# Ledger of designs, part 13: designed miniproteins, single chains, continued (2)

Each design is a single chain, and the fold is of that chain. pLDDT is the mean over its residues in the fold that is shown.

## One batch from the design tools (miniprotein)

Design m4446
Fold by ESMFold2-Fast:
Structure m4446 (fold): chain A 75 residues (1-75)
Amino acid sequence: MRKETAELALAEAKRYVAEGNKLFEQKDYEGAVRKYKRAVRLLTLADKIDPSEEIQAALKEAEENLKKAEAALAA
């Protein structure tokens, strides 16, 4: 059950990253930041439930995308 919860959180986080990427391409950096923050939060929870290389890699990617969107928003 807990591992299934982490897998669902990972899947949902991947959807938020995809939505954030789409908004970033549209130059909606505020929207992208919002989506990436949701992804990071879900991945952080998933990592606490079931720490795995896949979840850690997804978390790192989401955090890097968030930083890029925040930098673009500030520029």
Scores: mean pLDDT 83

Design m4447
Fold by ESMFold2-Fast:
Structure m4447 (fold): chain A 55 residues (1-55)
Amino acid sequence: MEELKKKIEELKKKYDEVFQKIREALRNGDIDAVKKYTEEAVKLFKEIEKLKKEL
């Protein structure tokens, strides 16, 4: 249980970092980067939700 909670926290941290990259890409008008980081954020979100269900 505790190991799973730590994994969820690490994934949340990565999600926040990716979200910041999306914001920066939006400021720069870099649509390709926005698309790339949005896909990565969705992947991380799904992983977090899956792990939460396994608790």
Scores: mean pLDDT 81

Design m4448
Fold by ESMFold2-Fast:
Structure m4448 (fold): chain A 112 residues (1-112)
Amino acid sequence: SREELERRIAELEEEIAKDPNNAVAWFLLGLAYYELGDAQKAIEAFEKALSLLPPDSPLYRIALVYLGELLLVLGDHEKALEYFSLLPEDILASDITDEEIAAAVAAERAAR
């Protein structure tokens, strides 16, 4: 629900205030804003997550897919293509499962 998303955003912003290098919190904030329909805030959060994640991590790859899709939606085709060029295959955000996201999040938390 919208209220659950807004509460989740507030909780994630509190986590980030305590640890601004929490890549997982930035990624989850990006997903929450994506679901809320705030493309600009989702992009900012995903770009911050990318800056904190190793490029070989599954979570980095997932963030690139969402970021590319959001930039296409906003009409920034050049920047979207730049991010998509970093992916080894053509992937859509709709191809990414909740289970894949949960596994990638768990892997990053274990690596901290």
Scores: mean pLDDT 84

Design m4449
Fold by ESMFold2-Fast:
Structure m4449 (fold): chain A 81 residues (1-81)
Amino acid sequence: KIEELLKEIEENIFTDPEKALELLKELEELLLEIRSELSDEEKRELLIRVYEIVAPAYSEEEGAQKMMATAEKAKAERAAE
């Protein structure tokens, strides 16, 4: 399901940005719900992937900005390791 959401976001990010933003919100909610099932490393990798997909198209939008901020923190933590 997470991989399916990421694929849909990537496919829609340039063609339907509004839909991609809603999918990002769904992904964030899903990650919060299942975070106890994911390792910290898995969470970091997912957030980094979201950052790489979103950064070129959504930097100005509130929902995307929150996701990118979280992904930047995860990326910094990964770089420190």
Scores: mean pLDDT 67

Design m4450
Fold by ESMFold2-Fast:
Structure m4450 (fold): chain A 107 residues (1-107)
Amino acid sequence: MKEALLAESKELLAKAKELDKKSVEYKKKGDMEKARELAAEADRLTLTAFALRYRAEGLDEEADYLLAEIPRVEEVSREDPSRGASLTTAVIIRAIGREIDRELAAR
């Protein structure tokens, strides 16, 4: 089960990178609507991939937190892909912070 979750996480991250690359290509072509849709999907897959990795490690609270943030991140990414990318990073950093706080509280 852990190996299956990690494999799915890796596949989703690879797909997210490909969608992000396509988003940049559509921006260069002037198709801003398609670029924004692809950026939002890439950010959704990135957060889902990190959530699956956390579930594989038994960190269900951190996984649930990441999944709960997806709708907000997608909304921001559709409005501004740059802000969406920054928000995705901030959400991941907050999940890491939650994990650290939990480990420190257990000591």
Scores: mean pLDDT 85

Design m4451
Fold by ESMFold2-Fast:
Structure m4451 (fold): chain A 72 residues (1-72)
Amino acid sequence: MAEEYIKKGKEALEKGDYRTASDYFELAARLYEIEGDKEKAVEYYKMAADSYEQAGDTERAEEFRKKAEELK
């Protein structure tokens, strides 16, 4: 379930593990996209992008910000 990935992503953020957090938020966003929930997919792609940026992965952060914009 997307909710379980969100929980794990938040736990990773609390630990300062931004890479693991970004991976879980990406998984949650993909599940919402598959389910047709564009609003939640956009939300979690943005959270993944923010977490990738905190992890120093600027290229992946830009990719997921663009993905969120395209889902309108």
Scores: mean pLDDT 84

Design m4452
Fold by ESMFold2-Fast:
Formats: structure tokens, C-alpha cells, sequence
Structure m4452 (fold): chain A 62 residues (1-62)
């Protein structure tokens, strides 16, 4: 449902923010596993790639 999709995306966003704030590789791995459980491995990899490309494009425009 739309409500379920919204909740999952909100939680993924929170986990990504925690991952960015973390300096502990083990904590980052645990967060990655939690995101994968919410959205699945394939979608998680697509999301990471899209964010990386977005950041690269923003940097190139500077």
C-alpha cells in the first residue's frame, strides 16, 4: 500500500542518515543489513547507486 511504502522509505532515510553519521564500519554494516531487510538487496543497491550518481552530478556542476 502507499502508506506501507511511505513508512518503509521514511525508515530507510533515517537509516541512511545514521550510516552517514557513523564512523564505525561494523555499525555501518548492521545498518546496511537493516535497509536490505526493508527494501531488498536489489533495490538497496539501486538506491545507493542513484545517490552516488546524484552526488557526483552535483559536484560536477560546481
Amino acid sequence: SAAEAREKMRRVGELLARRRASTDPEEQKRIDEEIKKIVGDEFYESLKKAEAQGRALAAARA
Scores: mean pLDDT 74

Design m4453
Fold by ESMFold2-Fast:
Structure m4453 (fold): chain A 68 residues (1-68)
Amino acid sequence: KEEAEKLLDKGIAAMDAGNYEEAVEYFRKALEIDPKNIDALTALSFAYERLGKKEEAEKWRKKRQEVK
């Protein structure tokens, strides 16, 4: 989880910089380590929304809703 948290932090920093594609990569890597990380699922959905990829955003939003 510590490694997943570090990747989540890098993704958030990329989003703050407006680098949404880079943020997607970091959030995906975080989810490879912790597939049920709600913060990473939420952030990935939001990053896809910022990229205008509505289908991908909805896919990850649905996965987030399936957790807990």
Scores: mean pLDDT 80

Design m4454
Fold by ESMFold2-Fast:
Structure m4454 (fold): chain A 76 residues (1-76)
Amino acid sequence: VSPEAEARRLLFEGYSLYGQGKYEEAIELFEEALRIAEEIGDRALQKEIYLGLGAVYEKQGKYEKAEEYYEKAKEL
């Protein structure tokens, strides 16, 4: 399994957990996916993960943190 494929698998699993309302678990998987995406320099994947993190933090009512991730996504 390539690092890119692993990061995309984690992103997919994170969204699945998000859909189940398991926000803390979704964040853990998104953060691991982000670490891999940053290591391989995949900006498109980083942007996608930042949008996922923003959405989860927004659902938790952590609006300031959600805005931080949305801004990071806009910069990519």
Scores: mean pLDDT 88

Design m4455
Fold by ESMFold2-Fast:
Structure m4455 (fold): chain A 55 residues (1-55)
Amino acid sequence: MSDEEISQIVAEKYREAEGDPERFKELVEEEAEKLDPESKERLLTAAKAVVARLE
């Protein structure tokens, strides 16, 4: 999975969460469950960076 694809997933889940960091975490974790281990780690790392900025 490319960095651009990960960024698109993060942006989409952030939009769906409507500014709720807890909901955003749940949506990202649900999407990550569908991915291979390497893509999952990359997605979760990108999501953590977004959450850190929101908190």
Scores: mean pLDDT 78

Design m4456
Fold by ESMFold2-Fast:
Structure m4456 (fold): chain A 97 residues (1-97)
Amino acid sequence: SLEEEILKLLKEAGMEEKEAKKLVESIFNSTDDEEMRKLLAELIAALLKGDEEKAKEYARKLAEMLKEKYGLDENVDIDELAEIIILSVKNAIELLK
């Protein structure tokens, strides 16, 4: 299942099982979109591994999906939105430690 795939991904990135389970629940409660759920998990895993390049790639894809799905203004800069997403996710990870 997607839940099992995300849980495994987060554990492989160095997260403890209890924290990973809480984060899986948070991801599933934040969106019904399976692709967004997977991108959020990949972003978190990249950040935990210190892979800044992949983290930016996943954050940009999330920013694009948010812009299209929620009809954000055309003037919204994808790179700026991606940086906001990265900061928000980093803060969420730190609160779980």
Scores: mean pLDDT 83

Design m4457
Fold by ESMFold2-Fast:
Structure m4457 (fold): chain A 75 residues (1-75)
Amino acid sequence: SAAVEELLEVIRREASRSRAEAPQHQVDRLVEALRELGASEEQLEEARRLVRRLDPAGVHEVFGAMADAAAALAR
């Protein structure tokens, strides 16, 4: 889906700038949100690897993008 691909692009961008370790509970929350949006198992596996590298600013940006995607899909 377009929304999942847009979110993966945000995750890839933020992960490329970050060299941190996100807490497992934040990784799990972001991956579950992507599953709710219809991400495939391959997309979820990529997201799990990349989200683990996010710093707090990157996590915040991705959650913001997810909220925007959820709002767009509600139309």
Scores: mean pLDDT 80

Design m4458
Fold by ESMFold2-Fast:
Structure m4458 (fold): chain A 65 residues (1-65)
Amino acid sequence: MEDLELVREQARAIIDSEKDPAVQARLREAYERLFEEAEKHGLTPEEVVQRLGDELRRIRAEAAA
């Protein structure tokens, strides 16, 4: 089973690899909130990974508009 700590590290790697500063800043804020919710509500690592992907897709699409 994957630990939430590993998922958090992967999220940080995604943020760091993002070359667009505006997208990077928005991802950082969205992911911070997601992990806070995961800790408060006991979200599974799998659910967090799914939500990370959804946030990444939406933020990139919004930045491209």
Scores: mean pLDDT 79

Design m4459
Fold by ESMFold2-Fast:
Structure m4459 (fold): chain A 94 residues (1-94)
Amino acid sequence: SLVEKLRELADRIIDAVREALAAGKTLQEIFREMARIAQEFAEKLTPEERDAVDALLSRIAQVLAEAHRAGITDPDEVAARLRQAVDEFLAQLE
């Protein structure tokens, strides 16, 4: 299902974000890595499914920017916030 595909993508992105934060990567480097993962994932998707991927990425980027502005740098706390936002996003698609 689309929801299952988006959950798999989100899990890959959240793990990559957590690892990048632990390695001291910048927000811009994190956004670049997210875009790379999404492009690899979306290559075989329909245009409508790609729109859902773009919406998910926008939500994740918003949460990351908010955490950064709030001074939240703990990789596990950021990952927990992203998982909450993803679960909320996916619930709206059902």
Scores: mean pLDDT 85

Design m4460
Fold by ESMFold2-Fast:
Structure m4460 (fold): chain A 80 residues (1-80)
Amino acid sequence: MDELKKEFEKLVKEIEELIREISEKAPVFAARLKKSLESMKKQAEEALKDPSRIELFKGLVVSLQDLKDFLKSAVESLKA
């Protein structure tokens, strides 16, 4: 649990940095991404309160990893 929570917190920070880079060229897209990230953070906080929701929390961690990979590709595309 603690390791998974640390991974979630690390992914959130990495995604926030990527959103900051995107905001320089695509501010509307960046604003939508920030709203989506805040929604995912709230869902994770609720999932951590209920042991029956551990699979939901794990799913959110996987979703953040996928989002991070997508945003890295978006940053590279915006540099071209």
Scores: mean pLDDT 81

Design m4461
Fold by ESMFold2-Fast:
Structure m4461 (fold): chain A 60 residues (1-60)
Amino acid sequence: MLEVEARGLNVTQAIGAALAVIGLDPRAKVKVEEDSVRAELPDTPAGREAAAYLREVAAR
């Protein structure tokens, strides 16, 4: 299982990131907080792509 968190986001960024992750893998378990998004993703091609996206958001 892949676990990724992006922090330091505003509410709009957090919602956008959560929707993008769910769009990439609808099996993703996503938790949205005011300034962060945490995702638990299956180790599948779709899950790895969603994890890579959220890691990119986390690096900003």
Scores: mean pLDDT 79

Design m4462
Fold by ESMFold2-Fast:
Structure m4462 (fold): chain A 55 residues (1-55)
Amino acid sequence: MPSLDEVLAELARLAEGFSEEDVRALLALYFQGLADGLSNEEILARLRAAAERLR
C-alpha cells in the first residue's frame, strides 16, 4: 500500500543515474498518472515499468 511519500521516494530512487531527459519523462508520467486519477499503486507500477524501458 504505497503512500504518496513512498511513490515520490521510489521516483527519486529510479531517477538516480538517469539523464535529465529520462528524469523529465518519469516526472511527466507521474503527473499524467495524477491527472488520470490513478491510484498510488498504479502510478508506482507505471514508473517502474518506464524506468525499465529507459535503462
Scores: mean pLDDT 78

Design m4463
Fold by ESMFold2-Fast:
Structure m4463 (fold): chain A 63 residues (1-63)
Amino acid sequence: LEEEIKRFVEAFRVEGYEQKVIVDDDPEALAQKVIEEAKKLSEKYTEVRFAVHGNIAVINYKK
């Protein structure tokens, strides 16, 4: 799981972007956490992107 998380995080790394990782075994809780973080980040950053793979989500954000 940790190695899968690391590979997914690295695959989604983009120069100039900050990155946040969220992990939750409950798909509904994971979705809610991603929505809350994306909402908060969108108030401060002009670009917010996310991807979900299994029980892990990665959010990349940039001004």
Scores: mean pLDDT 78

Design m4464
Fold by ESMFold2-Fast:
Structure m4464 (fold): chain A 80 residues (1-80)
Amino acid sequence: SKEKAYELIEEADKVLDEAAAKMPDLSLEERKKLAEIGDKLTELKNEILEKVLNGEEPSEEEIEELKKAIAELKEAIKAG
């Protein structure tokens, strides 16, 4: 649903902000890994946002991929 998509976009933005805040305290290798995961989440978030803004309903597969990307970034933040 669009409502679920907006909830996940808000969660993605929050996790991306947390990742950005952590960057100064990380090694170069950790920053590269976190940036790669963050870029993937940003791309998925923007794709879903464009669909919702165009009046399209995101698929359940797209919603699950966004959830997975959010979880991957959360774990990367915890691991650093």
Scores: mean pLDDT 83

Design m4465
Fold by ESMFold2-Fast:
Structure m4465 (fold): chain A 86 residues (1-86)
Amino acid sequence: SSELERLREELERLYEEAIRLAKEVLKVSEDLEDILEAIGLALRAIGLYLDGELALERGDLEAARRAIRELEEVIRELRELLERIK
């Protein structure tokens, strides 16, 4: 199924981007508040990735799409955090 394959690839790409952005925050910030925010967002991304993978395994495409949308929100928040730190 092309839709299931597309969602899996999207979920993996978004997860990798979220972790990459969180690591970038940890490299550029020495502020504990920013570091803790980045760690919290990274933990949320891990949970969403696991929920999305489980949804895809069960064929629950709507749950997978929800996990993807919430990962997009995590990425947005990490990008906003990184831009504030610059």
Scores: mean pLDDT 89

Design m4466
Fold by ESMFold2-Fast:
Structure m4466 (fold): chain A 67 residues (1-67)
Amino acid sequence: SNAARARELLAEAVELAARGDAERAAKLIQESHRLGASPEEIEEAGVRALALNPEATLVVDTAARLV
């Protein structure tokens, strides 16, 4: 389902951000939003990414623009 895929993409985005791939992480957050991820799910993913990698500002900025 699109909801399951959106959650999978958000989980992958957090993992990519933790590894320093903030640009790819941001793209996956945008794709999850297109697939119907809720504002709460997107915000939580952004918070988790920043907690694991303080340099993940692009990911947080992307999440903030979608909520």
Scores: mean pLDDT 81

Design m4467
Fold by ESMFold2-Fast:
Structure m4467 (fold): chain A 72 residues (1-72)
Amino acid sequence: MEELIEDIRELVDELLAEPSPVKFTALGLLVAALSFIHGDEEVAEIGNQLVKAVLAGDREKAEEYIERLKEL
């Protein structure tokens, strides 16, 4: 779990620096995998908000959602 969250964090940092459709698709797949592992609606909701924050280029919100995922 922690490794998957760290992979998500690294990919988010890369996407915020340089947007890439391929990396954005990878982020969506990692978020989906994390949601399947937990089976928790809260994880899915946080994951969706993280994807929206990254799409908007909102680094502060993206970091907030990553920290929330780490607390689960």
Scores: mean pLDDT 78

Design m4468
Fold by ESMFold2-Fast:
Structure m4468 (fold): chain A 72 residues (1-72)
Amino acid sequence: DLLLRAAQTLLEAAQMHDPSERDVLRGLKETARKLAEEARALGRKSTPEEQEVLMKAAELAEEAAKLAEEKI
């Protein structure tokens, strides 16, 4: 699923970038938060199988946003 892969990529990027890359981390945080919101919104309208994948995408995106915030 595109959202799950995007969430995984954002988490990996948040792990890779250090605190000196503040603008990158802020952009990552904002993008990840938007992805988590989109995944949760789509989950409410999806099949149970799709809901599980979208919930996982939202959780990974929230982890990416949290990690980026902690590094800022």
Scores: mean pLDDT 80

Design m4469
Fold by ESMFold2-Fast:
Structure m4469 (fold): chain A 65 residues (1-65)
Amino acid sequence: MRKAVSIASALQIAGVGLGIEVKVEIEGKKVTITFSEDTPEARELAAWAKERLAELGYEAEVVFE
């Protein structure tokens, strides 16, 4: 997708399906993704998001609570 907001929406929807709260903050070219839990599924979503955001020229930071 061309917009980081589309990736953010996809992450939030996937998080709901997994029972995990996902927060996405976009500041210019930096995107911070916070997961409420550190699970294998959250780590897979984090890897997917980093790859997709890098393709769009964004810097992605992932945080697990």
Scores: mean pLDDT 78

Design m4470
Fold by ESMFold2-Fast:
Structure m4470 (fold): chain A 64 residues (1-64)
Amino acid sequence: ARPRLGDPPLTPEELEALRKQIDAVLADAIAGRGGRVTLHVPRASPEVQALLDEAAARYEAIAA
């Protein structure tokens, strides 16, 4: 695909890495291990924002 105006979307590898980070955080919360929550996000995008919003809602439900 050719470059477009603005930044390119996240690659499948970057999206997979972000999903793995989210899954690990949620798994730790479910297991009651707790800890510092830190996510490495390459760029802000609507797709990333949707994933983060869903993850935050799940994390709050588990942590409550």
Scores: mean pLDDT 68

Design m4471
Fold by ESMFold2-Fast:
Structure m4471 (fold): chain A 75 residues (1-75)
Amino acid sequence: EIEEEIKKLDEEYRDWVENATPEQIRAFIASLPEEELERIRKLYEEAGVTLDERELAHVFLAQRKKEKIEELKKK
């Protein structure tokens, strides 16, 4: 069931962001490509928003969730 997989993915990402320590957030951000991080930061800065590390992690996980949902819908 696609709906079940989407719900599970949403819960996993939400739970991780909510329960991750500052150390875990930093480790996650450090694992991401620097060029992608700068692209996201710049896009939000152009909109007048400065993202902190947790917010940046949330944006990346939301993007991955969107990509994964689209992939699941194609299967």
Scores: mean pLDDT 74

Design m4472
Fold by ESMFold2-Fast:
Structure m4472 (fold): chain A 113 residues (1-113)
Amino acid sequence: MEKAIEKIKKEVTDPEVQKALIRAVELLHKRGFSEEQIEEFVDLLIEIAKIAKEAGATPSEIVHMINLAVQAAITGDPETLAAFRDEARRILSPEQAEKVLELVEKMREIAKK
């Protein structure tokens, strides 16, 4: 947990986005994910946050995308995944949207282990 939180603080400067990522780490830990799973999951979430920031997303939009990505990956819920896809396509370029969808798929594979 501490290692993932330290990485978030180093890689992410926006306080709202940082707080959302830390909450994701705490949720994964509470759900019994291993340290290795948490670290891999956080790397993918940080990449989503960076892509969204580069696309000009606001901190609140990035937080919303992080929350949807985490829920979609953990639950596998089709409606949550559709909401993430729609939000990504609204904010990001087509190429960026496809990239973040691939990252969520990788997070889902981590969650299944």
Scores: mean pLDDT 87

Design m4473
Fold by ESMFold2-Fast:
Structure m4473 (fold): chain A 55 residues (1-55)
Amino acid sequence: MKKEATELAKKLVKEGKSPEEAAKEAYQELLKRGVPKDEAQQAANYALNVLLEEE
């Protein structure tokens, strides 16, 4: 789910969200898709790190 969280977060950043806001929304979207809480949190943290390194 790391790839999916990262793609969702990147789309949100392009929409104007901050990296932190984008990662939070990606986490919530993964939960809605039935991803376990622990896995969703790990994937969202990974996406946040990717967004922060994108600079």
Scores: mean pLDDT 79

Design m4474
Fold by ESMFold2-Fast:
Structure m4474 (fold): chain A 63 residues (1-63)
Amino acid sequence: SEELEKQRARAEVIGHAERAFVAAKTDPELAEKHIEEMRKIAEKYPEVKEFADSLIEEVKKLL
């Protein structure tokens, strides 16, 4: 179902964001990889794009 796909996409974005936040100050390359994964999810699921972009900008403030 579309709702389940959206919920899964949102959960994957949250997971990558959490890992990026943890990595941001100690492993910037790993944080950037998680940012790229969030971008890929947003490209595939446009309905989570604003949410993903918001989290990406917050991670970037720590880099």
Scores: mean pLDDT 86

Design m4475
Fold by ESMFold2-Fast:
Structure m4475 (fold): chain A 65 residues (1-65)
Amino acid sequence: DEARRRRIEQVAQALYDSQLALMKYHGEEVTEEVKEEIKKYSEEHAEKLTDAMEIGRQTARELGE
């Protein structure tokens, strides 16, 4: 499903950007190694989060929001 793959990619990018922004906000050093770790983490969690969001969306529809 191309739509699912696109959502996973968008979620991965959002997770990556959010984690980088939080690290910079807290004054943490963002090295290339840290960026690679965040990217890997984001990719690993994006699929699970995308699936969880879909379950949440379905649950919200059943409950009326």
Scores: mean pLDDT 77

Design m4476
Fold by ESMFold2-Fast:
Structure m4476 (fold): chain A 66 residues (1-66)
Amino acid sequence: EVVLSEEERARLIAEVEARLAELEAAGAPPSLIEEARLALRVLRDPSRREEVLAELRARREALAAA
């Protein structure tokens, strides 16, 4: 697997942020935007990967129970 340098990670973060802005401008559903923001948090802090995955699972379970 590719090991990202600090510079490469910063570039990916900027790219994802730009895509998020485009999705918001295009009127993407709020749930999709929220999910993309959770993915962005993992890119910013990879140590939060497990927390983000747990949060996504909890949200999907809540939706399934509705």
Scores: mean pLDDT 71

Design m4477
Fold by ESMFold2-Fast:
Structure m4477 (fold): chain A 81 residues (1-81)
Amino acid sequence: AEDLTKRGAWLLSAGRLEEARELFERAIELAGPDNAVALTQLGRVLAALGELEEARRYLERALSIDPSNEAARRLLAQIDA
């Protein structure tokens, strides 16, 4: 899961959004639906793709699992602005 999230983050930085989405979705499959880091990263990719409603849902889920997740809080604030 850690390898997939690192590769996904690199693909996101490179603008390869669909490939990043696939890797983060795979990370959630392998680590389970309660992986707050993978959920936050998937929310970031979805926001970059313009899928703001889906992004918000994944970020809210990440915060319900880990309320201390500052990255998810910041991304939600940016989407809701």
Scores: mean pLDDT 78

Design m4478
Fold by ESMFold2-Fast:
Structure m4478 (fold): chain A 77 residues (1-77)
Amino acid sequence: LEEKAKELLKKAEEAKDPVEKGRYLAAAGHYYARLGKYEEAIKLYEQAAKEYEKADPKLSEAYRQAAKLVEEEKKKA
C-alpha cells in the first residue's frame, strides 16, 4: 500500500494537467487513509481539491469534504 501511494505521488508530480494531477493526488490520499496516515491523507485530498478548483469546482468541493471526513476519523481514533 505505501509503495503504491509513493508511486502515485511521483505520477502527480510528473503530471502537467491539473485534472490528471488531482486524480493521482486523490488516489494517493485514499491509500494513506487506508494505512491510517490521516494527516497525509487530509493534505493530499486538500491538494487534489486545489488542483480541481478551476477545472471542476464540484469535484474540488467533494475532495474538500473528503478531507473533513478523514479529519473526523482522526478525531475518533
Scores: mean pLDDT 80

Design m4479
Fold by ESMFold2-Fast:
Structure m4479 (fold): chain A 63 residues (1-63)
Amino acid sequence: MSEEEALELLKEKGGLSEEEARAILEMVRQGRTDQAGVALILRGGLSPEEAEELVRLLEEAVA
């Protein structure tokens, strides 16, 4: 998965703005996966299970 695909996924599934999507991707890149998951739940309205799965995909995008 590319960073561009990850940003589109965050906007589509999370209902996030470009800036929010980039901030979450940066949290994952910094290893702050817990903070990224919480942001997806609070800002994106995702369930904990959905947030965990999305964070896993984002980790692959930044590897």
Scores: mean pLDDT 80

Design m4480
Fold by ESMFold2-Fast:
Structure m4480 (fold): chain A 72 residues (1-72)
Amino acid sequence: MSAEEARELAEKQMEGLKVKALELYEKDKEKTLKLLKEAIEELKNYKAETEAEEAAVEVALEKAEELLKELE
């Protein structure tokens, strides 16, 4: 998988996760925010081994942080 393919895949997956997170947020705001913050911390501490992984993590982190900012 190329870095470009990984980025596109990550963007598509994050869009799906955003929909699910918004649904969970309506049911349990505190739990959703906690899970999202934990996911962001895990992504920040992840050591990418390939350029594709680095690209995917970068996109995922950016989208997760955007979502957290929107929900807070």
Scores: mean pLDDT 80

Design m4481
Fold by ESMFold2-Fast:
Structure m4481 (fold): chain A 89 residues (1-89)
Amino acid sequence: STLELYRSLIEAGIKSAGIYYRLGEELEKIGTREQLEEAAKYYEKAIELDPNDYKAWYNLGKVYEKLGKYEKAKEYYEKALELNPNFPE
C-alpha cells in the first residue's frame, strides 16, 4: 500500500518533507485518535525540513482541531495563512 511504501522509505533512512507530508495525509485519512496523533508527528517532521510548506501547517491545524487541541490548531492555521493568504482558496 501507499502507507507501507512511505513507511519503508523512512525506515530506509530517507528523510524528505514530501514523504513525511504524504505519510501524515494517509494517517489522517484513517482518522482514529492514535493515527491522528501519528499524523501530527509526521506533519511536524515535514515542517522541520520545509517550514514554508503552508499545506503541512494547514493539515497540522486540521489534525489538532480533530484532536480537540483548538489553541494549537489556531496557531498552525494562522501560520499557514501567513505563508499563503489565499490558502485554501
Scores: mean pLDDT 84

Design m4482
Fold by ESMFold2-Fast:
Structure m4482 (fold): chain A 66 residues (1-66)
Amino acid sequence: TEELLKKIENLSEEEKLELLKEAILNEAKRRGWSEEELRETLEKNAKKAEKENPELAEVLRRILEE
């Protein structure tokens, strides 16, 4: 898991965003999340991540805007 995260960090910003979107969408499908539940979860995670990892928070916010 940590090895995957470091590999993602070495990717371009566009590639990182695409991988994160795929992972999030895949997880949402596995859990059967509604669009509202997905948006709520991403919003909470973005706010939480903003303090510890502002880059991740920005990526999550971009996913929310799309």
Scores: mean pLDDT 70

Design m4483
Fold by ESMFold2-Fast:
Structure m4483 (fold): chain A 78 residues (1-78)
Amino acid sequence: SAEDAVLELVRELQEPVYEISKIKDEEEKKKALEEFKEETKKKLEEIKEKYPDSELAKKLVEKLEETLEEEIKIILEE
């Protein structure tokens, strides 16, 4: 289901975020975060398009998009 797809994506995000957070080089960290953001946004958009009737999935996707944008924006800001 759409909800299962969103929950599975959230699980998948845990490992990459943890690994990226351990990058000591700020330049590499920012690059990894930008790539991670783009890949995650594509996956979230696909879920929204495939499951337009899932109210819960839409809300979860929107919240994840907002959270990722805010966190990455802060990290990318000089």
Scores: mean pLDDT 73

